# Designed miniproteins, single chains, continued (3), part 104

Each design is a single chain, and the fold is of that chain. pLDDT is the mean over its residues in the fold that is shown.

## One batch from the design tools (miniprotein)

Design m11459
Fold by ESMFold2-Fast:
Structure m11459 (fold): chain A 91 residues (1-91)
Amino acid sequence: MKDENGLTELHKAVLEPDPEKALRKIGELILRGEDVNAKDKNGNTPLHYAAAHPDPELREKLVELLKKHGADMNAKDKNGKTPEDIAAERE
């Protein structure tokens, strides 16, 4: 279920700009057994994108939802950055 860039539906759901649609779609995908720690071609997990989200309120909700379902805050991308590192850089 990955596209040409290694993005899963879960990565794409995190990038959804509508908060209600994003949270509902993520919940649905997790219930379908989508891997919350799936990496794209750059080593980014859905949690990397959630931690980088420009909306602070949606960012907090996305991070908490993914962490509740086993997302790894210490997963490293190709540059060695974790979601925790990205979250620290945002504020």
Scores: mean pLDDT 79

Design m11460
Fold by ESMFold2-Fast:
Formats: structure tokens, sequence, C-alpha cells
Structure m11460 (fold): chain A 64 residues (1-64)
């Protein structure tokens, strides 16, 4: 994935999580944690949309 695709995935994941789980962003480090999740799952994703979906699934499973 390109840097542009990683940034697009971050934007998409953040938009979804801010709507569904706004309480996660009360942690001032959550943006950094979300980027770490994206970096960890990036090798398994084909595009920015799949990467965002995988990151949201990970966050929902492990930060719920």
Amino acid sequence: LSEEELEEAFRRAKERLEKERPELFEDPNFDTKLRAVLDAVAPTARDAEELADLAVEYVTRFYG
C-alpha cells in the first residue's frame, strides 16, 4: 500500500469509529493507536477500503 492509501484508510477508519464509538477518542493517544493498528494489518490489505475495514474490525474486537 502507498502512503496515500494508508492515509485514506486512516481517514475512513477514523470517520467510522468517531460515529460508532466516539468514546474511543476521549483517549488522547487513540489516533496513534489507530495508526499502529493500520500499520500492523496493512500487509494483509489490498486497498485502502479493505485496510480501513480490517482496522475497524480489530478495534471493535480488542478495544470494546
Scores: mean pLDDT 82

Design m11461
Fold by ESMFold2-Fast:
Structure m11461 (fold): chain A 121 residues (1-121)
Amino acid sequence: GGEDVNARDKWGRTPLHDAARDGDLEKVRELIERGADVNARDIFGFTPLHLAAQAGHLEIVELLISNGADVNARTAPSSNPYVSGRTPLHLAALAGHEEIVELLVSNGADLSAKDALGNTP
C-alpha cells in the first residue's frame, strides 16, 4: 500500500508498534525494510521493542534488536506509575517471558534499572 511507514496515530503509534504488539513477524520485517524507525516512541514512550517484549513475541524482539532497537529505552513519565520509567526488560519480566528476559540481558539490558515505583526488573 501507499501508507507512510512512519505515520503516527493519535497515540503516537506507528505501524511497527502495531505489528510488534500483534506478533506479525512478516509485517515487522516488511516495515523495517521500508525504513520504519525501530526506536519510534508513542505518547507514553513505548517503543515497538517494549510492546513485543510485553506480548512475548521472541522472534520479533530478536529482529528489532538486530536492527538497532534500544534495549534500555524507558517509557515516559506519566500519572500512572505502573507504566512509567519501564524498560523492555521490566515488561518481559512482569509478563513472565523468561526467554525474552534472557535475550534482552544478553544484549545489554540494565538489570539495575528502576521504574517509577523503584522496582528493578
Scores: mean pLDDT 85

Design m11462
Fold by ESMFold2-Fast:
Structure m11462 (fold): chain A 103 residues (1-103)
Amino acid sequence: SKLIEVVLNSSNFKSFEELKKKIDELIKNGEDINAKDEEGNTALHWLARNQATRPLKFAKETIEYLVSKGADINAKDDEGKTAIELAKEEEDEALAAFLEKLK
């Protein structure tokens, strides 16, 4: 997924506005905002993974933006886990609470 690739490479962007513009371009060109990788992960799953040990730039702003554009916060990966469950599994209570507020 090009969306997942952009999210994983968020460090290449100077600002959230630049990242947002690239996300908008991908969506306009037919990228599925809920696209899954080979393991069933959406962009929201990747934003919830490894934030404590390898934080992605603009993670919270990107999560809010994707949800505002129709990203399914309840999407499950191939192990049946949501982004919220992944954040809780990594003991990132702040991120889990942030994600729950977006429901």
Scores: mean pLDDT 81

Design m11463
Fold by ESMFold2-Fast:
Structure m11463 (fold): chain A 67 residues (1-67)
Amino acid sequence: SAAGAALIEAARAGDLERVRELLASGEADVNARDAEGLTALQIAARIGGAPNGEIVRLLAEAGARTP
């Protein structure tokens, strides 16, 4: 979905506010995968750091899973 792709982009950018907006909309498939088969959760976890820690928490609360 477009919202799922946007969620992946927001996670890659470390854009916490954008992640919050997309999750609040309910439109994002939280388990959507990019061209490399990575989810937003996997990308945020790989990057690490303070904003990505919060992004990982928000995604997990929204039902995101690591395959």
Scores: mean pLDDT 77

Design m11464
Fold by ESMFold2-Fast:
Structure m11464 (fold): chain A 70 residues (1-70)
Amino acid sequence: MMKIEEIVYDELMSYEEAMKKVDEIGKEKGLGITDIEVKKVSDEVEELIATLISKDGKERLIVKILVKLE
C-alpha cells in the first residue's frame, strides 16, 4: 500500500529558505526529491510544490510552500 502524506506551509518565505526546508525534510525522513514545480500565484508570490519519494517508492510526500518574490 502506497503512503501519501502532504505538508503545507502557510508562512511566506524566500525561495532559498523554502528549498532548505525541503532538503531538511528529505534528510530527516530519508526521502529523495523527485520533482519541484513552481506555480505563479501573483506578481509577488509563487507556490513551490516539491514531491519526495522513498527509496522503495512506497512513500510519497508532497510539500507546498508559498515563496515571496523580491
Scores: mean pLDDT 80

Design m11465
Fold by ESMFold2-Fast:
Structure m11465 (fold): chain A 68 residues (1-68)
Amino acid sequence: SMMDLIEHLFKKYDKDGDGTLSAEELRKVLKELGIFLSEEEVKEYVNKNGDGTLSFEEFKEIVLKLAK
């Protein structure tokens, strides 16, 4: 399912195993899902909480929003 793919891709690109994605990692995951955002748009998503990373819950919300 879409959700299983999302979970798999998050884990695949969470190279540090810390449960978060960087802007570059998020961009790559979204690209694999067929979602193309600019570098600036991706940075806006990962920096909204101020730490430059994105949790799984935040990632899931973004993908579900963009995939509709």
Scores: mean pLDDT 76

Design m11466
Fold by ESMFold2-Fast:
Structure m11466 (fold): chain A 83 residues (1-83)
Amino acid sequence: HPNIATSLNNLAAVYQSQGKLDEAEKLYLQALEIRKKTLGEEHPDTLTTMNNLAVVYQSQGKLDEAGKLYDRVFVLDIKLALK
C-alpha cells in the first residue's frame, strides 16, 4: 500500500483547508517524522512536509517556529541545487 506518510500529509492538508490547524499540525508532524526516518531530511518529499508544517505554524501565529522551518527548507533546497 502507498506510503503512510503520504496519506498523513494529504489528510493534514484537508484539515488545514478546513481551518483545523491543530489537527493538521499533529498529522504533518507524524508525516515529517516518518519521512525523515525513511527518506532522509534532504528528500524533496520531506522538504514538502516541512514547508506545509511551516505554513500551518504561520497560520497559528507561531511565527518563530514557522521561520525556523522555512529557513531549514531554504538551506536544504540550496544544498540540493548546488549538487
Scores: mean pLDDT 83

Design m11467
Fold by ESMFold2-Fast:
Structure m11467 (fold): chain A 103 residues (1-103)
Amino acid sequence: GRMRVDPSLSPADEALLEAARNGDLEKVKELLAQGADVNAADTFGITPLHLAALAGHLEVVKLLLEAGADVNAKDIFGKTPLDLAEAAGHEEIVKLLREAGAK
């Protein structure tokens, strides 16, 4: 899916959320190098890690965790990246998140 522009986010943080959702690994690397917040959250508390985990983008999940993403971040419904990966059936991401300290 595509993410709509969120006026509450900086352009770099919005771009990071979109890149994570799309699995654009090189764009995620570029944006983090430019100072985008790895833990940027939209109006619903959705972080890049939530979007990458839901979409099944394993390499983006690895990069975000290496960059210091909060593995236990909760959206407004109390859902973590682990909850979204489990709901979507992304077994390798579920394993990776648990190894990274997801509860």
Scores: mean pLDDT 83

Design m11468
Fold by ESMFold2-Fast:
Structure m11468 (fold): chain A 60 residues (1-60)
Amino acid sequence: YEAIAKKDYTPVEENGLNIKKGERVLILEKIDDDTWKVKSLSTGETGLVPVEYLEDIRPV
C-alpha cells in the first residue's frame, strides 16, 4: 500500500521518519492503530510515522 503525507512531520521519537506534505510513502508494517512503519519513495529512508499524517491510502 501507498499513502501521501497530508502535512509535514518532524519526528520526536526514536525511529521516526521525517516527511514533507505531498510526499509518497510505501506502507511496510502497521505497528499499531496510530503508528505505521513506512518507506519514503522520495528519499528511500524508512521509519515510523503517525497514521494521522497520512492520507489517500491505496494498494500498489
Scores: mean pLDDT 80

Design m11469
Fold by ESMFold2-Fast:
Structure m11469 (fold): chain A 67 residues (1-67)
Amino acid sequence: EAEKYLELGKEYLEKGDYEKAAEYFEKAIELDPNNAEAWRNLAEAYDKLGKIAKSAGYYLRAIGAEL
C-alpha cells in the first residue's frame, strides 16, 4: 500500500515525470504520514517542478517525521 505508492513515485521520479511522482508520494503520505522518505521524495519532486516554497515545506515535514 504506502510502500507500493512510494516505489511508484520513485519510478516516475527516475523517468522525469515529476507530476506523477508527486501524486504517488502524496498517496504514500496519506497512508503513512510519518514516512520521512515519502516527504523527502515529495520535496524533491516539487523542487524539480520549480515549486521551491512547497519543496521547502515538505523537507521540513520530513525532518519532523524523523524526529
Scores: mean pLDDT 80

Design m11470
Fold by ESMFold2-Fast:
Structure m11470 (fold): chain A 71 residues (1-71)
Amino acid sequence: SLDSAFKMFDKDGDGVISAAELRAFLESQGRTPTDAQVQALIDAADKDGDGVIDFEEFRAWYEEQLLAGRA
């Protein structure tokens, strides 16, 4: 599940995911996101400029990727 996947990447329990962790998750889901796609999502969600995503941003991005991948 998406929730289980997020927890798997949140090793420190701080509620955020890095770009590298996000990419690894997508690959394990059978996706092949480009670095540009991962970076664009992080840039859009990252209000602080530290390059990490919280769970809510991650979920929204994942839903958009599923929709875009089908069209």
Scores: mean pLDDT 66

Design m11471
Fold by ESMFold2-Fast:
Structure m11471 (fold): chain A 83 residues (1-83)
Amino acid sequence: GMQTKGIAPKDENGNTELHLAAKEGDAVLVRVIIEKLKKEGVLDIDAQDNNGNTPLHLAKEAGHEETVKVLLEYGANEKAEPK
């Protein structure tokens, strides 16, 4: 049976912890969150918020170049565009 209790939690806007860290531009925290989610087997680096934005989109919009590099290093997909 598929248990759903391995999915990263989202807030009321659909933001994961990774979305929030990417928006703040904390590249170190982004790495920590990615490593934590990988250990839990629930890393979705292209997770979309309620507006269809990924953590990569939020980091780019905020101009956080180092955070963008970290997300791309871990395989974030630039083709995952919001609708």
Scores: mean pLDDT 73

Design m11472
Fold by ESMFold2-Fast:
Structure m11472 (fold): chain A 137 residues (1-137)
Amino acid sequence: GTPLHEAAAAGDLERVRRLLAEGADVNARDADGFTPLHLAARSGHLEVVETLLNADPPADVNARSSSSLTVVGTPLHLAARSGHLEVVELLLRHGADVNARDSLGFTPLHLAELAGHEEVVELLLRHGADPNARSST
């Protein structure tokens, strides 16, 4: 990954701000196809997520990871699976697709339900998540 991937994964807000000011590509992909936004969302680094979404150009809120060994999904899938309520809300406010499907056909709602994150489930339903969506079997 780039230095921006490392800073985003670590929640190092000052380093994220500095790297973006130096022209770091906010939408750069690491070897697993993750953007900095995926890594910050997975780890629940709210202020880093907000900084990336408000960058110029902004982070792609609906970026899909690309990996042969892990589930391909959006930052919203990762935040929902991890139970990061405030990050989920922030991503949805920035136009995250609440009904996006990962490479297994799961929506963020499915991942939150499987992980037992009730507050995230309620938030996703409030934002129009389809409770009848199913993985393709």
Scores: mean pLDDT 85

Design m11473
Fold by ESMFold2-Fast:
Structure m11473 (fold): chain A 84 residues (1-84)
Amino acid sequence: GNKAAVEALTKGLSPLEKALFEAAYRGDPDQVKELLANGADVNATSGDSGFTPLLLAASRGHEEVVKVLEENGAKVGLPIKPKE
């Protein structure tokens, strides 16, 4: 896994939000649920890049994590690829 990519995306985020991005990148829906239950912002952004946990999970193909994030109010702020 590209651990360094997650570290770059989460630079300057709180430990809770950084963990949410890491769980989304790994495809760990249970960890995502726990972090959201602990107050992690489902719509957190990577700062300068504007990546969200939803965008990161979707780019990795982690459908279960995408579902958990959407069920918890994740928004798309960027135009998504017309893949549907």
Scores: mean pLDDT 72

Design m11474
Fold by ESMFold2-Fast:
Structure m11474 (fold): chain A 62 residues (1-62)
Amino acid sequence: MKVLARALKDYEAKTPEELSFKKGDILEILGVDPKDPSKLLAKSLKTGKTGLVPASYVEILA
C-alpha cells in the first residue's frame, strides 16, 4: 500500500539530493534514509521529483 504524507511547512532543498516543497504538498514516502532516520526519501506527487525530506516537516497519512 502506498504511504502518503502532507507537507506541514515550506522547505527549500539545501543539497541536490533534497526535495523542495510547499506547505500542503502531498508526497509519496518511498523509505527512510538509513544514514539519518530524521530524513525520508519521498516523491512529490505535484512534480514527480524524488529526494530527501526532513521527517519533521511532513505528516504521515497512514
Scores: mean pLDDT 80

Design m11475
Fold by ESMFold2-Fast:
Structure m11475 (fold): chain A 103 residues (1-103)
Amino acid sequence: SLNDKLRLAIELGDLDKVKELIAQGADVNYVDEILKITNLYLAITSTSPNAREIIDLLIEKGADLNIRVFGKENAIKLAERDREYLKDPELVQENIEHAKSLL
């Protein structure tokens, strides 16, 4: 689906593909049915190139911070809790601070 392609493009840090897929009607607020991950959570926890630019675009296009990731917390709150267990906690912290500055 377009939403699955958008998730993959965000994960890979492919900013141009993210822009293209949103323009084609991909849902910025899509929640993955298996992982229960939002696009905003995926971008914030990403160590891929262009993660901050993708965060900017998602927020600009109406990413809803109030959607609960894993049914618990919003994207920022869950990323703050999970940070130390992720691949690059320092980069994730930079992404968290960037996202907070936009909201």
Scores: mean pLDDT 80

Design m11476
Fold by ESMFold2-Fast:
Structure m11476 (fold): chain A 148 residues (1-148)
Amino acid sequence: SVLHDGVLARNGALVLEQLKKEGALDTLNGQLMLAAFEGDLEKVKELIEQGADVNFKDSSGFTPLHYAAAAGHLEVVKFLASLPRTDLTAKDDDGLTALHLAYAAGHEEVFEYLKELLEKEGVEIDEKKLEEAKKLREEAIKKARELL
């Protein structure tokens, strides 16, 4: 989807346009996803306090944690991961977690932070999914260039 390609390609204009088109910006959950993607920690905190669902999935299966990790916003990732209800293992429609998106995008600090949390919980990291995420991101970047 256009939203999926925008998040993977870290194309803020494409993400914003698609969230507007889907009416997501009229909802707390959609606003949370945009704030997470933009790295606006204070807005993320405000929206969670207002009752936004930290585990909400968009049309591509992305959660707020996926958005923050794909965009490389370490402090937003740390805040969301500190919440007891946050599902660190949530999978998008391609079977990718926030960890996989951080790795594909080259966000080393976000990747290491999520890896340490998942290893502490006894979750095994699928290295084949890490390589799959890189390929999907390269395809998304190519598609995003065609849409602009």
Scores: mean pLDDT 82

Design m11477
Fold by ESMFold2-Fast:
Structure m11477 (fold): chain A 156 residues (1-156)
Amino acid sequence: MVKEELEELLNKSKLSEEDKERLLEIARKVLTELSAKYPDNTEKGSFEELVERTRKQLPPEDFELVELLATVFAKAALEEYKKVHGKYPPVSSILELYKYIKSDPNAPLEAKFFATLSMLLLIGQFSQALELIDAYEKGDEKTIEEIIAYLDELLT
């Protein structure tokens, strides 16, 4: 089952390139189903308010899957950052990770990508998350930066 495979990825000491490819394959499947059932909301708010809104919108089992997927993407972002800087960023939450990576002009694109996916998932931006994966796979850095700017506009 998808949840078991995500838990296995989360429990690995380090994600291989094959693990990251499999993670994106799982994400595409999950996000295609979620985006069809739960359209993206345009309401602005704090990260905490938007996460709570998503939690109330989804059945508990679907929100648990979203949290798990977001946590595995946060793990991938941390590992991509460490590859370039030799150390993990000094952060304790997904929001802190996103802000830290975004503020670093030398952060690798892969770290920005995975951190942004974690954020979009938790706030229920499933269609934007799918578009971000498509942009990343095409090497479309402009669309990635536009989605990051949109995420920032949702956060107040």
Scores: mean pLDDT 88

Design m11478
Fold by ESMFold2-Fast:
Structure m11478 (fold): chain A 74 residues (1-74)
Amino acid sequence: HMEEEEKAFIERVADEAAKAAATSGVMTPQAGRWLAKAAVYSRLGKDEEAEKWFKKAREYDPSLVYGGRYAPPP
């Protein structure tokens, strides 16, 4: 399960970034996750995937979009 193992690693890095973002208040956990995923994919040479996640994080304005409620996905 090479792809699943890689995805698990990426999700672990994203989880750490999300927790750090939430704790520090620098950005929302979602933005932290997406930026971390983009960075990891870039380091793995998967530039297409990295660009997708980076673009998603860049276009997402959590401080304006959220309004005041946070509901993480299941």
Scores: mean pLDDT 65

Design m11479
Fold by ESMFold2-Fast:
Structure m11479 (fold): chain A 62 residues (1-62)
Amino acid sequence: MKFLARAVEDYTAKTPEELSFKKGDLLEVLEVVDEDHVLAKNLKTGEEGIVPKKYLELIEKL
């Protein structure tokens, strides 16, 4: 199930698998990795990576 989400804070990737984003960026959540992480695409940059869920506000189901 895919969702549109918005970043609530800036985040800098700590590993190559993680995604960097800025507050207000729109992300497409592609899949749930675990209880605290999702795989997402930053719609501004086109980059995909792992994102901690706590930095995302879910907007709508795609």
Scores: mean pLDDT 82

Design m11480
Fold by ESMFold2-Fast:
Structure m11480 (fold): chain A 116 residues (1-116)
Amino acid sequence: GFAQDANGRTALHRAAEAGDLEKVKELLRNYPLSFFLKDKNGRTPLHLAAENGHLEIVKFMLDHLSEELKKKLVRAKDKNGRTPYHLAKENGHEEIVEYLLSIDPSIEKLKDKEGK
């Protein structure tokens, strides 16, 4: 649901990090705005799915949104200025990198707090 634990994480954050696609589908059907909730590190569930290489979850989350909301979510920055694109690229998840660039190519030009 929308309930956040001591680290600001929802059930959707945990399901996205774990790669539990079925749980992600269940949660988004019942709580569609939970996509935008940030944990204590400023990370959305999309950040965690991208960091952990869960391509099908990344696609499912974004396919569920309007074009405006897709761009808003892929441009979301954590506390270090990192987007889901930065985390996917850092962890070598090339198919997720390509998919995110197909939604908004301008994310490649967004710099984190280290200027990367």
Scores: mean pLDDT 85

Design m11481
Fold by ESMFold2-Fast:
Structure m11481 (fold): chain A 117 residues (1-117)
Amino acid sequence: STGRTELHLAAEEGDVERVRELLANGADPQARDRFGYTPLHLAAEYGHLEVVEVLLEEAKKGKVDINAQTKTTLSSEPVVGTAVPVTPYQLALGYGHEEIAKLLEEFARENGLELLK
């Protein structure tokens, strides 16, 4: 399996209400799949601004690392895995989601956090 939780899937789909429900029911906002993707990575990659905002409220509580990096896979499958560890910010920029990238920059500035670029 991919190691993805229901929160990963809701974040990828942009289902804001499901994200809020899962978090209220104790879902781990920092859960990492087998490739090191967090829900924040998926929301940033797929351009779901409102999901990013919800996950950043969890980051304010110390429950989400905005600089979480995906894993390099040294597995026998050469087709699936990030060749370079990436952050949610780098995914937002790479996929052209400028408003999400700006939101992550503003969050880091307002909370005294270093943003890995």
Scores: mean pLDDT 81

Design m11482
Fold by ESMFold2-Fast:
Structure m11482 (fold): chain A 157 residues (1-157)
Amino acid sequence: SDEARRQAEREEAREEAERFLEEGLKLAEEAYKDPEKGLKLLEELLERSRRNLEIVGKWYEENKDSEKAKEAYAAAQVIYDILEESVRKARELLKKGSDVEAIGAELGVALAGTAGLERIAEASKGTDEEVAEVAGRELHIVEIAKALAEERIKEVE
């Protein structure tokens, strides 16, 4: 049924978001041991995401008459904004020697956003409908990751 399919899609997106938060925690534990490497990782995630947003932006300029292309680019911009804020917060928390769970939560959101923009940029080789579908799914994963991260941070404050 359509309801069962939507439920399965929501559960899959949540599982992917939870995996990014788990990876974020592992990287936060390593960044706690070597903050310089942690700060370098955050900068690399931001730079790679900026390049992928530029790829999607260029693709949108070539497809600007498509409503699907507009939707995909808007989603990519929202993902980048969330990622940039999470990188900024993770950097601040790491420099202050804050709780590793809080650093991991923000890092997890940054990882989800980075992966999302990479997938949207790769999808830009296909149809505008395919790019819009990928962009909507990746935005949903990033929004779930952000919500889960906010809950985790509240538990350690």
Scores: mean pLDDT 89

Design m11483
Fold by ESMFold2-Fast:
Structure m11483 (fold): chain A 62 residues (1-62)
Amino acid sequence: MEVLARALEDYEAKSPEELSFKKGDVLKILAVDEKDPSKLLAQSLKTGKTGLVPADKVERIS
């Protein structure tokens, strides 16, 4: 089952592995980082880019 999340606030990537997003953007959650469960691997449905996002900055909607 596909897991979707919505950005709760704007976020600017601190590294090339992170994803930047705007409040209200919808992200597809691909995986949870096993070493840091505060990070999610996500794909932006707006841009198609994949990267790490802070779990506390997104809200699961599916």
Scores: mean pLDDT 79

Design m11484
Fold by ESMFold2-Fast:
Formats: structure tokens, sequence, C-alpha cells
Structure m11484 (fold): chain A 147 residues (1-147)
């Protein structure tokens, strides 16, 4: 049951997600890595699945075993529309993972300019320091991006 919901969320299988939730699957179930179905939808950019999970009471700020929220994973992979949805649903724009990285660090590191711009417009701190003392602005500069 738990793995089936994670797999459906990862693959964007909206109908299987609907069926499993209707059968009483836990929308906030965590796998061995601490990831919820919303982490997988955010990682893969599946907007309609993410929306359904949030409507069913998914915790927008759930943290995996690395301290990452769904917003970290959307930012890491450049999924603009999912990042926007998560922020509209109360995602903490400045949440830090276990390495001190915010979603803005991950967007900047991977060169996702439109996600970085969205995060800044939503109050992300471009001067936040990770555990290596790097800011999102430092990481963006390495990619030729201006924050």
Amino acid sequence: MTLALMDAAYNGDLETVKELLAQGADVNAQDEEGRTPLHYAAYSGHLEVAKLLLEQGADVNAQDNEGRTPLHLAAYNGHLEVAKLLLEQGADVNAADNEGRTPLHLAAYNGHEEVAKLLLEQGADPEARDNEGRTPRDLARERGIEL
C-alpha cells in the first residue's frame, strides 16, 4: 500500500493515487528515506498529483531523513508550477535541510532561474548560509545566474 502510493505519485498516475487514497492509504505515509507521496510528486513535477495530495491533507512541510521538504525537491528539479503550488499551500520558503541548504540554494545550484526568481519573490533569503558557508547567490554566480 505505502510503496504503491509513492510509486503512483512518482509516476504521476493520478487515477491510481485517487484509488489508493479512497481505499484509506495514508497521504502522509513515509518510506525508509522519510519521504512522503508529496515528496515524490514534487521531485517528479506532477502538479495534479501534488494538488490532489494537498487537498487530501498532505503535510506541505514534511521533512525526509535529509531534512528536505517537498519544496526543496521541486526547487532541485526546477518544477516551477509545483513550487508555486507548494508556496500557495504554506510551504516554508526558508526551510533548511540537514546541510543548511534552503530551496533557493538548490534552485541556484542546479541553474533553475525561474524557480529561484519565484522563491525570491516569496521571501527567500539569498544570503542564507549552508553548512559550507555558501549562499544561494554564491551558487548562482558559479552557474552564471544573477539572483
Scores: mean pLDDT 94

Design m11485
Fold by ESMFold2-Fast:
Structure m11485 (fold): chain A 153 residues (1-153)
Amino acid sequence: MQELADAVLNGDEEAIKDLLISKFGLSEELATLIAELIASMSESARKALADKILKDPLRTLIELLAEVAIRHDRFEEVVREMTRLMLELSPEEIEELAEEVPSAVIYRAAAEAMAERGLEDLANRFLARYVGGFTTKENREEVAKKVHEILNA
């Protein structure tokens, strides 16, 4: 992780991209968008980010993916990669992260990660948070029904 923190401090876009691909298995497209985002940050912001990467690299990467999903039309791709990374976290760590960084992509990825673990009640709770933020009242029942069908398939 030191090499990634050093690349972030220096704003070395190519080194950041290569390390995100090699250490976390990110797609080249998402690794490029994250590297460009980091390179565009102020020196003080890159320093704070490097400290976060040394302390908790996986949570820091999930936060950067959430920012990419907001800035770029990459929601479904970010959800897939974030779900994969969240499978390395405990359910409790995912709950803490979702409280610290409340976003649609985190709630959707957390719901999918919990569903893949067979944790249906937790998956439904995260999906309710996702749906509650982004759908009308009329759409909530239809989405809840589709979730129930997916989790019982």
Scores: mean pLDDT 81

Design m11486
Fold by ESMFold2-Fast:
Structure m11486 (fold): chain A 64 residues (1-64)
Amino acid sequence: SEFDKYSVDGKIDKEGLKQFLYERQGRDLSDEEVDVAMKALDKDGDGVIDLEEFQRMKAALDQE
């Protein structure tokens, strides 16, 4: 699945999120931009994105 492309051990870290957003938006993101996105998606504050958080992000992007 798309999640499996960017995840390590069932979680997407900052590097995986950066790669996903790069492929989705067609531009490289700064560390600061990725940190803002991570904080918006990482509701639990554990520094990783799980499958549920990833699906919510994709649903939001598909509305725009």
Scores: mean pLDDT 74

Design m11487
Fold by ESMFold2-Fast:
Structure m11487 (fold): chain A 160 residues (1-160)
Amino acid sequence: MSVAEMLRRLNELILEVLEVLRREGDFDLLGELARLTLSTYLTMMSTLYEKMKNPEVKEYLKEVIEKLAELLDEVQAALDARDGDRVVELVREANELVVEAVEYIVENDPSFEPLLRQMVLEIMRNFADFLREQAARTTNPRVRAVLEAAYEELERLVAE
């Protein structure tokens, strides 16, 4: 599996969970998962920016960080408005942006692929742990079932 394919699969699972949380009206867990997603991507892109020596890829990473920060502020505004549809849309936009950024980095500086792979695997583990903890805490059986399914799939993908 390529690093971009790992990240797409993580993003699909995050969006599936967010869509169930939105439908079940669990705005607290929707907000926790959306903020966790965007803050994790900001941390990943900022860490890559600090290590990046290629000036073209470094300027591109700066634009990606600025856009992810704007999307995080818009997610907060959508959560304050209780607009779960806008929260899911903004997380989808952030997911697409981060996949495109990872592809662009690997194409223009392939020396970053091992670091990116390590960071995506660490992200997948941190999401698996979060989803497992929330599955144990939720009293909603539909929310529990999607969190358990997404956790089991992330553990499988990390073991390959």
Scores: mean pLDDT 96

Design m11488
Fold by ESMFold2-Fast:
Structure m11488 (fold): chain A 160 residues (1-160)
Amino acid sequence: LPVLPARQLVIKNKTLGDYELANRTDVETLLVINSTLGHYAFYNATGLRYLVLSNSTLTGDYVFYNATGLRVLRIENSTLNGNYIFYNATGLRVLELFNSTLNGNYLFYNATGLRVALLLNTTNNSTNFLYGATSLQLLSIDGKVVYEAPDRPSLLELLA
């Protein structure tokens, strides 16, 4: 039997070097747990739709460069030190950040599809964090609405 490409990947207790999982277009769901990611570690992950980062450190720049398929990103208990980590994540619609630290610049540069950004107990030291998020409809920080578009789409319309 041909081994079907893994649509789901779990990275746990790993240090990934530079480019180590570059061009993995076959992965749709990625869980990164208690792990460190180097530069371009998931470069051109265009098949990726759902990403969870938990208890993890992104030290590299451009870790998820051109993750254009990405729809939902959840980051919890994690530190983002690299710049441009999600550069050109144009498919991204929902960003959730919990108990996390953002130190790198331009983290979501050109996330043109981004509609909802939720930050809870998150330290943001990033400059130009959401630069080019031209579709942004809701930004909430610690349960407070910081930005809301004048049209109130339903949550289903925000995720469509």
Scores: mean pLDDT 86

